# Designs tried in a protein design run: designed miniproteins, single chains, continued (5). Part 12

Each design is a single chain, and the fold is of that chain. pLDDT is the mean over its residues in the fold that is shown.

## One batch from the design tools (miniprotein)

Design m16387
Fold by ESMFold2-Fast:
Structure m16387 (fold): chain A 87 residues (1-87)
Amino acid sequence: PAASPELVEEQRRLAEELAPAREEAQAEYEKHKDDEKFLKELEKEAREIEEALKNEDFEKLEEFKKNGSVPISTAAEIALKMEELKK
């Protein structure tokens, strides 16, 4: 089933709210993009983040957001915020 119009609007608002933090995280990533070892660790972490999002493991997503080196995806950030709002 498709998301309700209200849920879609909430996701849009959260994406806009998170945009500045996303830009800052992207700039930080760009500083290290030429470090091959660092990039491999980031790729591994990014895959773990996507797996956690797929499995709706919000505790693991929060841990990566707090302690991870890779900015979590906008979808993962929105998923965490939506889960918090449902509580």
Scores: mean pLDDT 66

Design m16388
Fold by ESMFold2-Fast:
Structure m16388 (fold): chain A 69 residues (1-69)
Amino acid sequence: GDNIENLRALGEKGDPAAIPALALALKSPDERVRREAALGLGRIGSARAREQLARIPDPALREEGLALL
């Protein structure tokens, strides 16, 4: 729904100001929300985004975000 679309838009903008919102979304019970958050962090690719990606406990989500770096 709205959350997934908003997260995708934040990641596509590549703005580091979106990192706190994307990091919060990684804690979502919705797998699709967590995935879009990881992809968004990967698209931003900054040092802070990489730190958030490294903290993802799910290896599959971490791999998807890192693959965009």
Scores: mean pLDDT 79

Design m16389
Fold by ESMFold2-Fast:
Structure m16389 (fold): chain A 79 residues (1-79)
Amino acid sequence: SLEEILAALKAKLPDAHYNYLVAGLQQAIPGEPLATRLARVLVTLPDEETAQKALAVLQPLLPEDDFLIVQNAVQQAFG
């Protein structure tokens, strides 16, 4: 769930990065799947290291297909 994702991000990321992610994830597009929303927000993070740390937090919380959507978006934006 989004609540579990936000709790895990809060525990594992610096407050500035967590607050940035919360602000982005609160801007919901009607009908947007959670994985698509996560991908959209993570590609706007300031650097690849921050995006990779967020991905590591998300990996155990997302189904494999959803995680791959987010991971591929981050790779395209930063790699």
Scores: mean pLDDT 82

Design m16390
Fold by ESMFold2-Fast:
Structure m16390 (fold): chain A 75 residues (1-75)
Amino acid sequence: GGSREVLERVEELLREIEESDWPAGLKARLVPLVASLADAVDDEKALEALEELSTIRDPEELLRRAEEVAQELVA
């Protein structure tokens, strides 16, 4: 995994999460899940997932979807 495009999208989403006013405990759970997408074996699916995650406004929904995607795309 780890195409430049995937890495750039991961870094962008991580920056948005860090800049948010969301609780520190939620960020601590979310950050490693998003970061793990850099290790996804399917770069196209990783990019689609990152685009989807970037549109989710609710932190709890983002966390649920990030958990699902990480389990699906990262071993």
Scores: mean pLDDT 82

Design m16391
Fold by ESMFold2-Fast:
Structure m16391 (fold): chain A 102 residues (1-102)
Amino acid sequence: ELKEKLKKMLEEGVSLDEMIEKIPDPEVQAALKRLKDLIDEANKLLEQQKRYDDKKEFEERVRKTMINMLGLESLTPAEALDMAASFAAMELAIAKLEQKKA
């Protein structure tokens, strides 16, 4: 099953770039690219704020959220990853608000 493969890759610490290369599903690839872009943007903002621990924790939370969403039987693989991207986008929005306060 595609969900089990994705979940296992995430649990093994496979990078999002490697997952995009190995997964032939275009909807899953699009969701993974969206997640990668959000993580890259969050990392840049948190580095500018010198929040290096928050950067590591953000990546860990996103990966854990992806695994949890992929565990939901009612969601397709693409739907699960899109849900994880929505959570990542919310955390990024909070980080941007904190940057404006500084």
Scores: mean pLDDT 80

Design m16392
Fold by ESMFold2-Fast:
Structure m16392 (fold): chain A 58 residues (1-58)
Amino acid sequence: GPAEELAKKAYEAGKAGNAEEAGKLGRQGSDAGIQAGDMKAAQDAENAAVRGLIEGGA
């Protein structure tokens, strides 16, 4: 769903070193998860941004 696609984009942006984009996409994914009533998807989107940044050398 939308939260999963945004989580994937957040991870990729983070891994590329784009912290601003990763944070924005992670928040958008979190919002999409909350809107769908899926709190796990919301959490996964935020975590994807952070995980990408760590793996990207942040």
Scores: mean pLDDT 83

Design m16393
Fold by ESMFold2-Fast:
Structure m16393 (fold): chain A 95 residues (1-95)
Amino acid sequence: SAMAEAAAAMRARKAETVERNRRIQERLEELEARRELSDEERLEEALIESVRLYLREVEGVSEEEIAKISDEELREMAEEAIREAERLAERLRAE
C-alpha cells in the first residue's frame, strides 16, 4: 500500500541521514584544519560556501532564503557548526 511505502521511505531516510550528517561533519573538520593557513580571507569564503551546503542539505533551506542571509550570519553559523563538529570528534575519541 502507498502508506506502507511511505513508512518504509521514512525509515530509509532516517538511516541515511546519519551517513549524510557524518559527511558534512568531515567537511567541517577539513575546513577547521585549513584554518591554520595564513590566508584567512579565502578560508572564510570556503566556510561560507560550506554553510550554504549545510543549510541546503540538513535544514532544507531554499536557495532564495539562503541568498537573503548575510556573509556575517553565515560565518557565525559556520563557527557554531565547527564547534559542534569538534565536540562530536572529542566524544568519538572518548568512546
Scores: mean pLDDT 71

Design m16394
Fold by ESMFold2-Fast:
Structure m16394 (fold): chain A 55 residues (1-55)
Amino acid sequence: MVTVRENVVAPEAVPLVLAIAAQEAARNPNLRIEVELTPLPDGRVRVRITITTLP
């Protein structure tokens, strides 16, 4: 199963988002978590998180 979440966050929130994703990956070895960061013209960052459940 693949789930995609997209959020636009302030730059100061990016480290927290990455830390939460890393914690989820560490607790759930059957999950593959991919994070894509895209800087936006308004100074915010688009965070795309793709969660794949491993077989």
Scores: mean pLDDT 78

Design m16395
Fold by ESMFold2-Fast:
Structure m16395 (fold): chain A 60 residues (1-60)
Amino acid sequence: MAEELYQKAIEAAKAGKIDEATRLMNEALRTLVAEEPGDEGNRRAVKYANDLIEAIDKAK
């Protein structure tokens, strides 16, 4: 579930829909915290944030 929201956020960012990308990523991160607490969840959250930043930068 978190991964689906993450994928949608990245696609929205690539399409230049920054507001939608941010909303979807916030939902993905909240879902990730619920599904995978601990070190692995934290590492995935960092990856999600970095991937979103990269997708936004490439959309410019």
Scores: mean pLDDT 80

Design m16396
Fold by ESMFold2-Fast:
Structure m16396 (fold): chain A 137 residues (1-137)
Amino acid sequence: AFLKAVAKAAGYDLEIPEEERIHAARVLAYFFSSGISPIPEFKKFLPKVTEEDKKEADIIRKAVDYLLLLSTDDPEVLAEFLRNLGIEDATVEEAKGLIDLLRGKVDPLTVLYLAATGEDLSDKSREERLKAIEEAL
């Protein structure tokens, strides 16, 4: 769920299943409020985050920490770490999306907005996107 949303926002041709979108949005909200690039505005979504959402975010953070420890950006290595840590269906394309996020090529708000609403609308203000995310969660 999370990895598909990131990869789609990065421009990879991946589908986020409708039933997984809100779960992906909660994992993303937790990840970005406490992970790689903490966004204080996302903390308001934390009351909606479940323990399972936190567990998935923690797996992703651990895989990223291993990638950084090895000083590599090989998406095959990242995909293997994700699979071994519990995201058994992680693909190389999803790992590429996550690497693009780490390189600052993907905006966290755009990823969260896409996951929460299913829409990739670049013309909406930051405040309008945050409101739409809150209404969807």
Scores: mean pLDDT 79

Design m16397
Fold by ESMFold2-Fast:
Structure m16397 (fold): chain A 80 residues (1-80)
Amino acid sequence: GAERIERALREAEEALELYKKYSAKPSSDRKAVLKAIGAKLRAIGSVYEAGLLLKREPEAFTEEQRERLAALEKELGGEF
């Protein structure tokens, strides 16, 4: 349903923002490094869920939701 799609996209976006925030800190900040890793894994998981939903029911996605998913996939593919 639309609620599940929106939740997956929102969770991925929130996790990606946390990843960017913590990854901008010095590598000597071990706590920030661990938080960045955790946030990245959460973002990947939520993007995978959204991708599976798109494959199963592409018609359930709005154009805006498709664009958000594509942007998330592009950013996570480049941020390794």
Scores: mean pLDDT 84

Design m16398
Fold by ESMFold2-Fast:
Structure m16398 (fold): chain A 94 residues (1-94)
Amino acid sequence: SLIDEVIAELERLIAESTDPAVKKALQALLDEIRSNKDAPEREQLRTVRLLLELLIKSLEERLPSASPAQQAELQRVIARLRELLDRVDAAIAA
């Protein structure tokens, strides 16, 4: 399912990230998605969309004050989260 693919991608992002704050934020998102696994798929997708939008905004707000190395990681994480958001939006629109 798309939810399982989102979970797998978040697990990869957590493993690849070095910033503890980024890891914590991604883990919180993953835990929230997992807590809703028994909800109807459409409700799960809407929750995932909202959480992805909120996390992306939070990470983007950190960019101006981040070091160059942190900016590179934040930009990579944001890009991958936006790809997931696009897939979730497409699934909700279908």
Scores: mean pLDDT 87

Design m16399
Fold by ESMFold2-Fast:
Structure m16399 (fold): chain A 83 residues (1-83)
Amino acid sequence: MIEKAQQKYQQGDLQGASEYYREQSRRYLEKAEADPENKAMLTFISDQLLEDSDLLEQGDVESASKRAPAQVGESLLMVSERI
C-alpha cells in the first residue's frame, strides 16, 4: 500500500514520492552489503522498492498500490508511514 505516496501524487509531488522510495531502496541495499546474513532479505526489499518507485515515476499508482507481496507489504507500509 502506498497511501503516503498517493497523497504526494495528489498534491503533484509524484517525483518526490518516487525519490522517497528510491532513497529507501538505496539504504536497504547499503545495509545488505554490510550485513551478509540478511543480504537476501534486504536486497529483496530494495528491489521491490525500486519497482514501486518506477511505477510511481511513470504515474502508474494503481499498479504500485496493488503490489504488496507478503514479505515486502509490511516493510513498504512502514517505510511509507515513517518517512
Scores: mean pLDDT 62

Design m16400
Fold by ESMFold2-Fast:
Structure m16400 (fold): chain A 104 residues (1-104)
Amino acid sequence: SAEVQRLVEEKRKLTIEGFEKARKKGIVTLEGVTAEQELEIIALELQAIGDITDAILRGDRQALIETLQRLYHRLQTLLTPEEVEKFLDRIEKTYGVSRAELRA
């Protein structure tokens, strides 16, 4: 329906804006990655940003931590150890979620 199409487009716009905001906050860095890895990282960030945004809007810290843990585990296979540490620093600074909470 036309209403569903409008909601999908609005969600897509908010997801893109959320991704750009997350990039500006340094949630993920693209230094030292290949073009293929960069595309996979972008896809993972776009998938995660909707869940992160929903958890924050609901005030659901557990859902936020669980979403960030899933993102962390996936990014560990794509990023260098140095870039993983930068990601962890940015997550702690941006969301107040510690390395200990992400590694649990």
Scores: mean pLDDT 70

Design m16401
Fold by ESMFold2-Fast:
Structure m16401 (fold): chain A 78 residues (1-78)
Amino acid sequence: SIEARIDRLFEEVEKLIEELKNETDPQKISEIVKRIAEIFREIDKLLEQISDPATRERYRERVEKLEREVTKIVIEKL
């Protein structure tokens, strides 16, 4: 299902966020951030296929929460 694909992508993002928290190499940090951004773009495309507005909004809120976490981690590493 589309929801199962989205859930898998969120699992990948959460793993990458944990890697990002522990990474100190600037090049690797950049690569992780780019990969997270790519996955968020994939999730956004899949959200367009969800017909239930309430389900779509819950997933969108989850994306926004994770985007805020990534931003905070990156700012703290600057």
Scores: mean pLDDT 88

Design m16402
Fold by ESMFold2-Fast:
Structure m16402 (fold): chain A 103 residues (1-103)
Amino acid sequence: MDEKKKRIEELTREIMRELGIPEEDIDLAIELFFSNLEDLISKKTVAELVAIVASLGAYLYSLKNNVSVEPYLEKIAKILGISVEELRDIFYRKKNIKLPDLP
């Protein structure tokens, strides 16, 4: 579990820093994920969990700054090699999507 949690945090921070999201908002997204959605860690792949956390962070950042989340979701989807529709499905937990290995 600890190694999987560390990998999720490392990949999420890397993606969100590439998007230009501030460290404080990255920290908040990771903290909210581990405090509220930790049970998903055993049930989902690293790529799916990173998609969820990064999307959560982008959403929180967009609400805080009153900007559209869509450009951030498009960039996250591109980094993960999936469509924005698949990213939304993962984020809203509508289905289990198999993602390619992250680079």
Scores: mean pLDDT 74

Design m16403
Fold by ESMFold2-Fast:
Structure m16403 (fold): chain A 87 residues (1-87)
Amino acid sequence: TLSREEATLVGVAAQELVNALRNNEDLEKVIAKVEEFAKTQSPRVQALIREIIEITKELAADKSLSPEEAAEKVMERAMELLERELA
């Protein structure tokens, strides 16, 4: 079970990825930055951030989605993961 503080850190990482998609930023650079941040965190936080990175890559590759739609889906899936872990 995640602490509220750990959940906040995961949420911050998810928000950086969402902002990168929305703002058409260099996604590879933002992912690398988020991965480096994840390495400084607990193993549980690292695992969740890595899962969100994989979700972000999957949704960013989906040509049927606009950048905004992809960003919204990343946030929705990240929130579902956080709710599961806070249970």
Scores: mean pLDDT 84

Design m16404
Fold by ESMFold2-Fast:
Structure m16404 (fold): chain A 62 residues (1-62)
Amino acid sequence: SDDDIKKIIVDQMKKKGLPTTDDIIDQMYNDVKSIITGFKMPSTPKNIKKAVKMSITIYEYS
């Protein structure tokens, strides 16, 4: 679910020491959805976590 994706984003960002403001979470969520849709990934917890880590990497280099 979308709320479960946002929870994974928050948990992973906190582990990286990144800020978890609503605007940043929404940006990450949009990136995660784009990755999942673009690569046609099944929405499994493993794939969602991979997409979240990719989104965090994109954010760190943006």
Scores: mean pLDDT 79

Design m16405
Fold by ESMFold2-Fast:
Structure m16405 (fold): chain A 88 residues (1-88)
Amino acid sequence: DEAKKLYEEGLELIKQEKYEEAAKVFKELIEKYPDSEYYKDALLYLGYSYIKLEKYEEAKKVFEEGVKKFPDSEEMKQGLKLAESILK
């Protein structure tokens, strides 16, 4: 499963604190495999990676997409609120 391989690669990069590389991998998963079971978590980790990179505008856009697609996700809502609070 290609989506699973990208997800596991992204998680390993997060563990290594390689947030730029992790963001690239999760973005690829989101763009190529939007119907995968890993899509929601890939959005969360992409947003998280952008926060770690201090790319708050990019993080906000990712979490806005996440809230639209997963309106009951507390993690997506919290990520959006965090990005918005930092951009003040």
Scores: mean pLDDT 87

Design m16406
Fold by ESMFold2-Fast:
Structure m16406 (fold): chain A 101 residues (1-101)
Amino acid sequence: VEELLDMAKKMPKITAEMVLMGTAVQAIEKGEYELALGIAEGHIELFGEDDGRALEIQADAYAKAGEFELAKEWYQKALEIAQENGNTSAAQRLQEKLKEL
């Protein structure tokens, strides 16, 4: 994770976000939830907690790992950010994920 974050620091923010979030999604799909969690946490550290997509991916990793209480907390934070930004599609998706917990 540290090597990936070091690479991201050398990239434009948009490119770094795409690389980090894409890698985290692939890690979740492969069952590598600890890797996905580490990437999402590193992304939040680099770019701040106002990135709702990073919080959503962190919650996805917790949910897939069976950590439902932590997943619920992070989905709720991501939902709040989506609502504050007027991102209706993200808010609907996050509400659906919360119902599945």
Scores: mean pLDDT 75

Design m16407
Fold by ESMFold2-Fast:
Structure m16407 (fold): chain A 120 residues (1-120)
Amino acid sequence: SSEIIKMAELLLEHFLKEQDLYEKIVEALEKKDEEGVEKALEELRKLHEELLKKLKELGMPEEYLEKIGKELEEHLKRVEELAKKALEGEISIEEFREGLNKEEQELKEKLAEILEEYEK
């Protein structure tokens, strides 16, 4: 299906945009800029909402949109917790980057699995 290929392309584009937002969060953390961290996390939330909207426009059924939305919400909460720990000095910036890489790989795997289930 051409729509499935477009959905896969949207997921790839989404992960590239998340990388840019992670760098904004890191830059704000290095400056101890709490407001900058909050703004970057809000941009991440909006990026997740944009992905769901675009997937819906491509005709993804509500059941699969709900599954993806849940994984995106859980991912955002884990990134927010990591950012909070870094702001409070409980983890280093390097540990924060390692945490983000782990969370990103887990999200990629979960979203790929959901898309594969939709293709069946």
Scores: mean pLDDT 89

Design m16408
Fold by ESMFold2-Fast:
Parts: sequence; structure tokens; C-alpha cells
Structure m16408 (fold): chain A 62 residues (1-62)
Amino acid sequence: SMAELRERMVELLAHSIKAGRAAAGRSISDEQARAMAEAGLRTLETHDPEGFENVRETALKL
């Protein structure tokens, strides 16, 4: 479903955010990473439809 795909996209972005923070020697909670991922996904959908579609395609391959 579209809702399941959107959840996968949020999880993908949240994981990416956590990995990026960890690489910088910083910790972030799962809740914070998810909130940032949801905001980021909404920003992509509104201002960068091509970037949004790239995240969607990546999530579909997982």
C-alpha cells in the first residue's frame, strides 16, 4: 500500500540520519531521527519531487 511504502521511506531516511550522526560521533534517538525523517520527506515532496521519487525508488528496492 502507499502507506506502507511511505513508512519504508521514513525508515530509510531515519536510518540514514542516524548513520550520518554516528559517523560524526553523535547520538540521536529513534524518535528524533523519525521526526527529522518525516519532516525531510515532506520537504522533498513539496520542494524536490525528483529527490522524493529517488527515495521512493530506493525504498521499493528494499
Scores: mean pLDDT 85

Design m16409
Fold by ESMFold2-Fast:
Structure m16409 (fold): chain A 77 residues (1-77)
Amino acid sequence: DDRLESEILVAMSQMMLSVSILAAKNAGDKELAEELEKFREEMLPKLEEAAAAGDVEKARELLEEVKKKVKEAEKKI
């Protein structure tokens, strides 16, 4: 079920971003938190479109972009 798979991938992306933003805020890194919040705002419409379309390939690409951004953020904390 491509719709279900895309929804799961999108949910994972959203959770990873939320956790990363919370970690930055808890570390007191306001600049990093704002950077991650801006990235989330840019990603949300793309994630919603991929989930609505059942676009598994796009959902996976977006998850990889999120993973890369989260790993870069972890190095700054």
Scores: mean pLDDT 86

Design m16410
Fold by ESMFold2-Fast:
Structure m16410 (fold): chain A 90 residues (1-90)
Amino acid sequence: MFEVKTKEDIKKIVEAVLRSKGLPKEKAEEYANKIADKVMSMTKEELRELLRKYAEKDPALKKIVDTWEKYGAPEEELKRLAAIVLADEV
């Protein structure tokens, strides 16, 4: 798994998800920049609230979020999951 500490790490995750969905490189890079900017601008609490909101629609994501709320989650894991969720919405 990719470790998420920088905007570039988030961009790589988003680009990988979008490319796996069939987007061409240029479009994947465009969306990756937008999503990375959004995720990097968010606080840990804002990331938690974003993930809770998406968890209301996705039972698998809810299990992950519930586990993180009970046992804690590093900010990099919150950023990683937020990047994946936002890329999947494209």
Scores: mean pLDDT 77

Design m16411
Fold by ESMFold2-Fast:
Structure m16411 (fold): chain A 61 residues (1-61)
Amino acid sequence: ADAAVRRLLAEARRIQDELDKEGKTMTEFALRMREWAEKHRDELAAIGRAQVADDGAAWAS
């Protein structure tokens, strides 16, 4: 179940589209993308840990 990962990738695509459409400076959007990446990084890390924990629980059984 990679729904969360797929959703984050879809958001990245959307941001890329807005970047091209708006014609913003690369510097401005580089900062925006970095901030977004940091946020989704925490989300992905939490998901990864949950997956490992679930496997670990089955392991302990």
Scores: mean pLDDT 65

Design m16412
Fold by ESMFold2-Fast:
Structure m16412 (fold): chain A 74 residues (1-74)
Amino acid sequence: SAMEKEIAEKKEKLKPVAEKWKLSEEEVEYLARTLSDAEVDELEAAANEKKIHPLLLEKLVELGMELIKEALGV
């Protein structure tokens, strides 16, 4: 389905993020299903800069992703 294809593409983009912050497959799946394409791109960029941008951090709080925030070291 179109949704499954979009999720798979987001999961591919999130692989560097998962390796850097040691995210589980379940956490990566949750991020791929919950975040927009733009938010995934921002998270990937933040991973490359070795920091999380404040706007992305606010978005993670808004989504109620406290466990993901803990895994990301924030």
Scores: mean pLDDT 68

Design m16413
Fold by ESMFold2-Fast:
Structure m16413 (fold): chain A 69 residues (1-69)
Amino acid sequence: MKPVTLRQAILGLLVFGDEEERATFLALGGNAAALASLTDEELQALSDLFDLPVERLRARRDALVAELS
């Protein structure tokens, strides 16, 4: 497996949303501030790359920020 960075863990969590991605994010020191640091440009790039609605990615980010705050 390729090494996972905190940024890659955030992207995986937003795209896939499974327990493994969440565990990896938290193990790398992920918190609400790290999720809130995602820019609209980064969310749009992820939307374009995976053909997912940006509104879905934004809603998931905001829900996780609220949960971890």
Scores: mean pLDDT 76

Design m16414
Fold by ESMFold2-Fast:
Structure m16414 (fold): chain A 94 residues (1-94)
Amino acid sequence: MRPVVKGEVPGASEEELKRQEAAAEVVREIVDWKEAQGIEITDEEELALVGAYSMISDRRPLEEIEARIRRLLADRPELAERVIALVRKMLEEL
């Protein structure tokens, strides 16, 4: 079985790893939610999810994450609010 943690990860802290896990969970919850609805993820939604993952991993302020998500999903405000709610939930648990 391959180990989940890398033996050597330059610049990675315990907090960084926790944020990466939280970011992955946000993406997973949205994917699972859409699969449960029988709806395919669009390229724009996938891009927004990857963007949210990157921002959480980079320790960006919640306000910047919210602003970026709303900008990327300007045509899908309902999805933007859903992603923001999940990001808030995950960051509160950290």
Scores: mean pLDDT 63

Design m16415
Fold by ESMFold2-Fast:
Structure m16415 (fold): chain A 63 residues (1-63)
Amino acid sequence: MYDDLLRAATDIARLRLDGASPSTVRRRIRDTARRLGVDPSDVSAAYRRQLARLQGITIPPPK
């Protein structure tokens, strides 16, 4: 559900900050989308928001 998506997106964001390649991040996004039964675009959007939050960048909420 949403909490699982948020947790997974945060984990992917931390993985990126720890130096994971863009290809590794993209693969994790696809794997997470399949596991949760959601669109990869939803995981990607959540991941980008969590990454910005962890970097102290303000991102507007989704529409």
Scores: mean pLDDT 76

Design m16416
Fold by ESMFold2-Fast:
Structure m16416 (fold): chain A 73 residues (1-73)
Amino acid sequence: DPRGERIRQRQLAHQEEFEKTPEGQAAALYARLLRQGHTPEEAIEEAAAISEEWAEKQREQLRKMEEAERKLA
């Protein structure tokens, strides 16, 4: 569906613009550190130096994911 693809491409473009923001840079650093074997706690602390707002939201999302996994398991 070309319309669906356009929405997807627009979302991707917004994501690329987001990656230029401090929040986007913090998210990219967090993902990179996790891939290098750092703990989520260490990765969030490093990302907090770029964006504390993103770090707080990420901690909340991790708590929600853990609770959801616990309920699903």
Scores: mean pLDDT 73

Design m16417
Fold by ESMFold2-Fast:
Structure m16417 (fold): chain A 95 residues (1-95)
Amino acid sequence: SKLDEIKEQIIDLIVQSSISPPGVQRRLMESIRLGLREAVRLGMTPEEIREVVEEAIKKVNEIKKQNSDNPEKVKNGDDTIDRTREITEEILKEI
C-alpha cells in the first residue's frame, strides 16, 4: 500500500543517515522531517509513526553491532537516533 511504501522510505532515510557523512546527514534529516509530516497527512497515527521510527532505530542498532570492528561506517548512528526521535516528537506535538 502507499502507507507501506512511505514506512519503507522513512526507515531507509533513517538508516542512510546513520552511515552518511555529516553534510549528507543534515539533508537526510530534512527529508526524514518531510517524510514524517507527509505520513501524518496521509493518515498514519502517532502510534504507527512511533512504531516505524523505533523499527528504523532497531535496524541502526543492528548495523552498529555488525560494524563494531569498523565504527567509522556508523559513526553518526547515535546522533541519528537522537535527532530522529526529537524530530518525530516535535512533528507529533504539532498535530
Scores: mean pLDDT 83

Design m16418
Fold by ESMFold2-Fast:
Structure m16418 (fold): chain A 71 residues (1-71)
Amino acid sequence: MEKGVLEIAIAVAINLAKQGKYDEAARLLEWVAERSTDPEVRELIRKAAEAFKQGKVDEAIKLANEAMEKL
């Protein structure tokens, strides 16, 4: 299921971020954005990836969770 794969990938990205692996988390979210058909979900995931790159971990997690709710 495409939705299930994307949801798991977002959860893995959040776990990578909890380990301090922000660049890996951002890259995984970019991968999810490229495979998301909903433009609103893609935008939320891209913003989450950018927030991780900027070290805004709480904001990035909030955006990633919002994207998962809309999947």
Scores: mean pLDDT 82

Design m16419
Fold by ESMFold2-Fast:
Structure m16419 (fold): chain A 68 residues (1-68)
Amino acid sequence: MRYEVEFSKPVDPAKVEEVVKKFGGRVLAVKDPTHIIVEVPEGKEAEVAMALAKAFPDAKLLSFNYVE
């Protein structure tokens, strides 16, 4: 499944990829440093969102929305 992740501050896309890859996901696109498109396996969305929030303590996770 594809999701757009929004952060309150710029994040390093390489670190985002490292986090999502642990759950079988990957980075698909970087719109800008605060808006990153990720692919996440079905049923892993909550774990990935929590891991991203923990990995970027200075950048608040604002949204994690399904992309059509």
Scores: mean pLDDT 84

Design m16420
Fold by ESMFold2-Fast:
Structure m16420 (fold): chain A 93 residues (1-93)
Amino acid sequence: AAAARAEQRERAKNALLALIKKEIEAGEPIEELSDEELLEAAERGAERVLAELERVRANTPTEEHRKKAEEVEALIEELAEEGAKLRKELEEK
């Protein structure tokens, strides 16, 4: 059970990263963005995914959907923490 859950989390994390990347690419070409602009776009992408997750949770109040939403929410929080770390590293350089 633990191994299957870890694989599911990794797949979900990769899917969230891909979705955030799509949001960045839909707005502006990545190659033309500064590091600061790239981080801001990533943060906006994460916020949008979180908003969509809240909408799904509100409209589909099943126990399975609630548990899945909590797992996805935790992954978004991890991505936000990584973004904050990258921002701090940019300020140091």
Scores: mean pLDDT 63

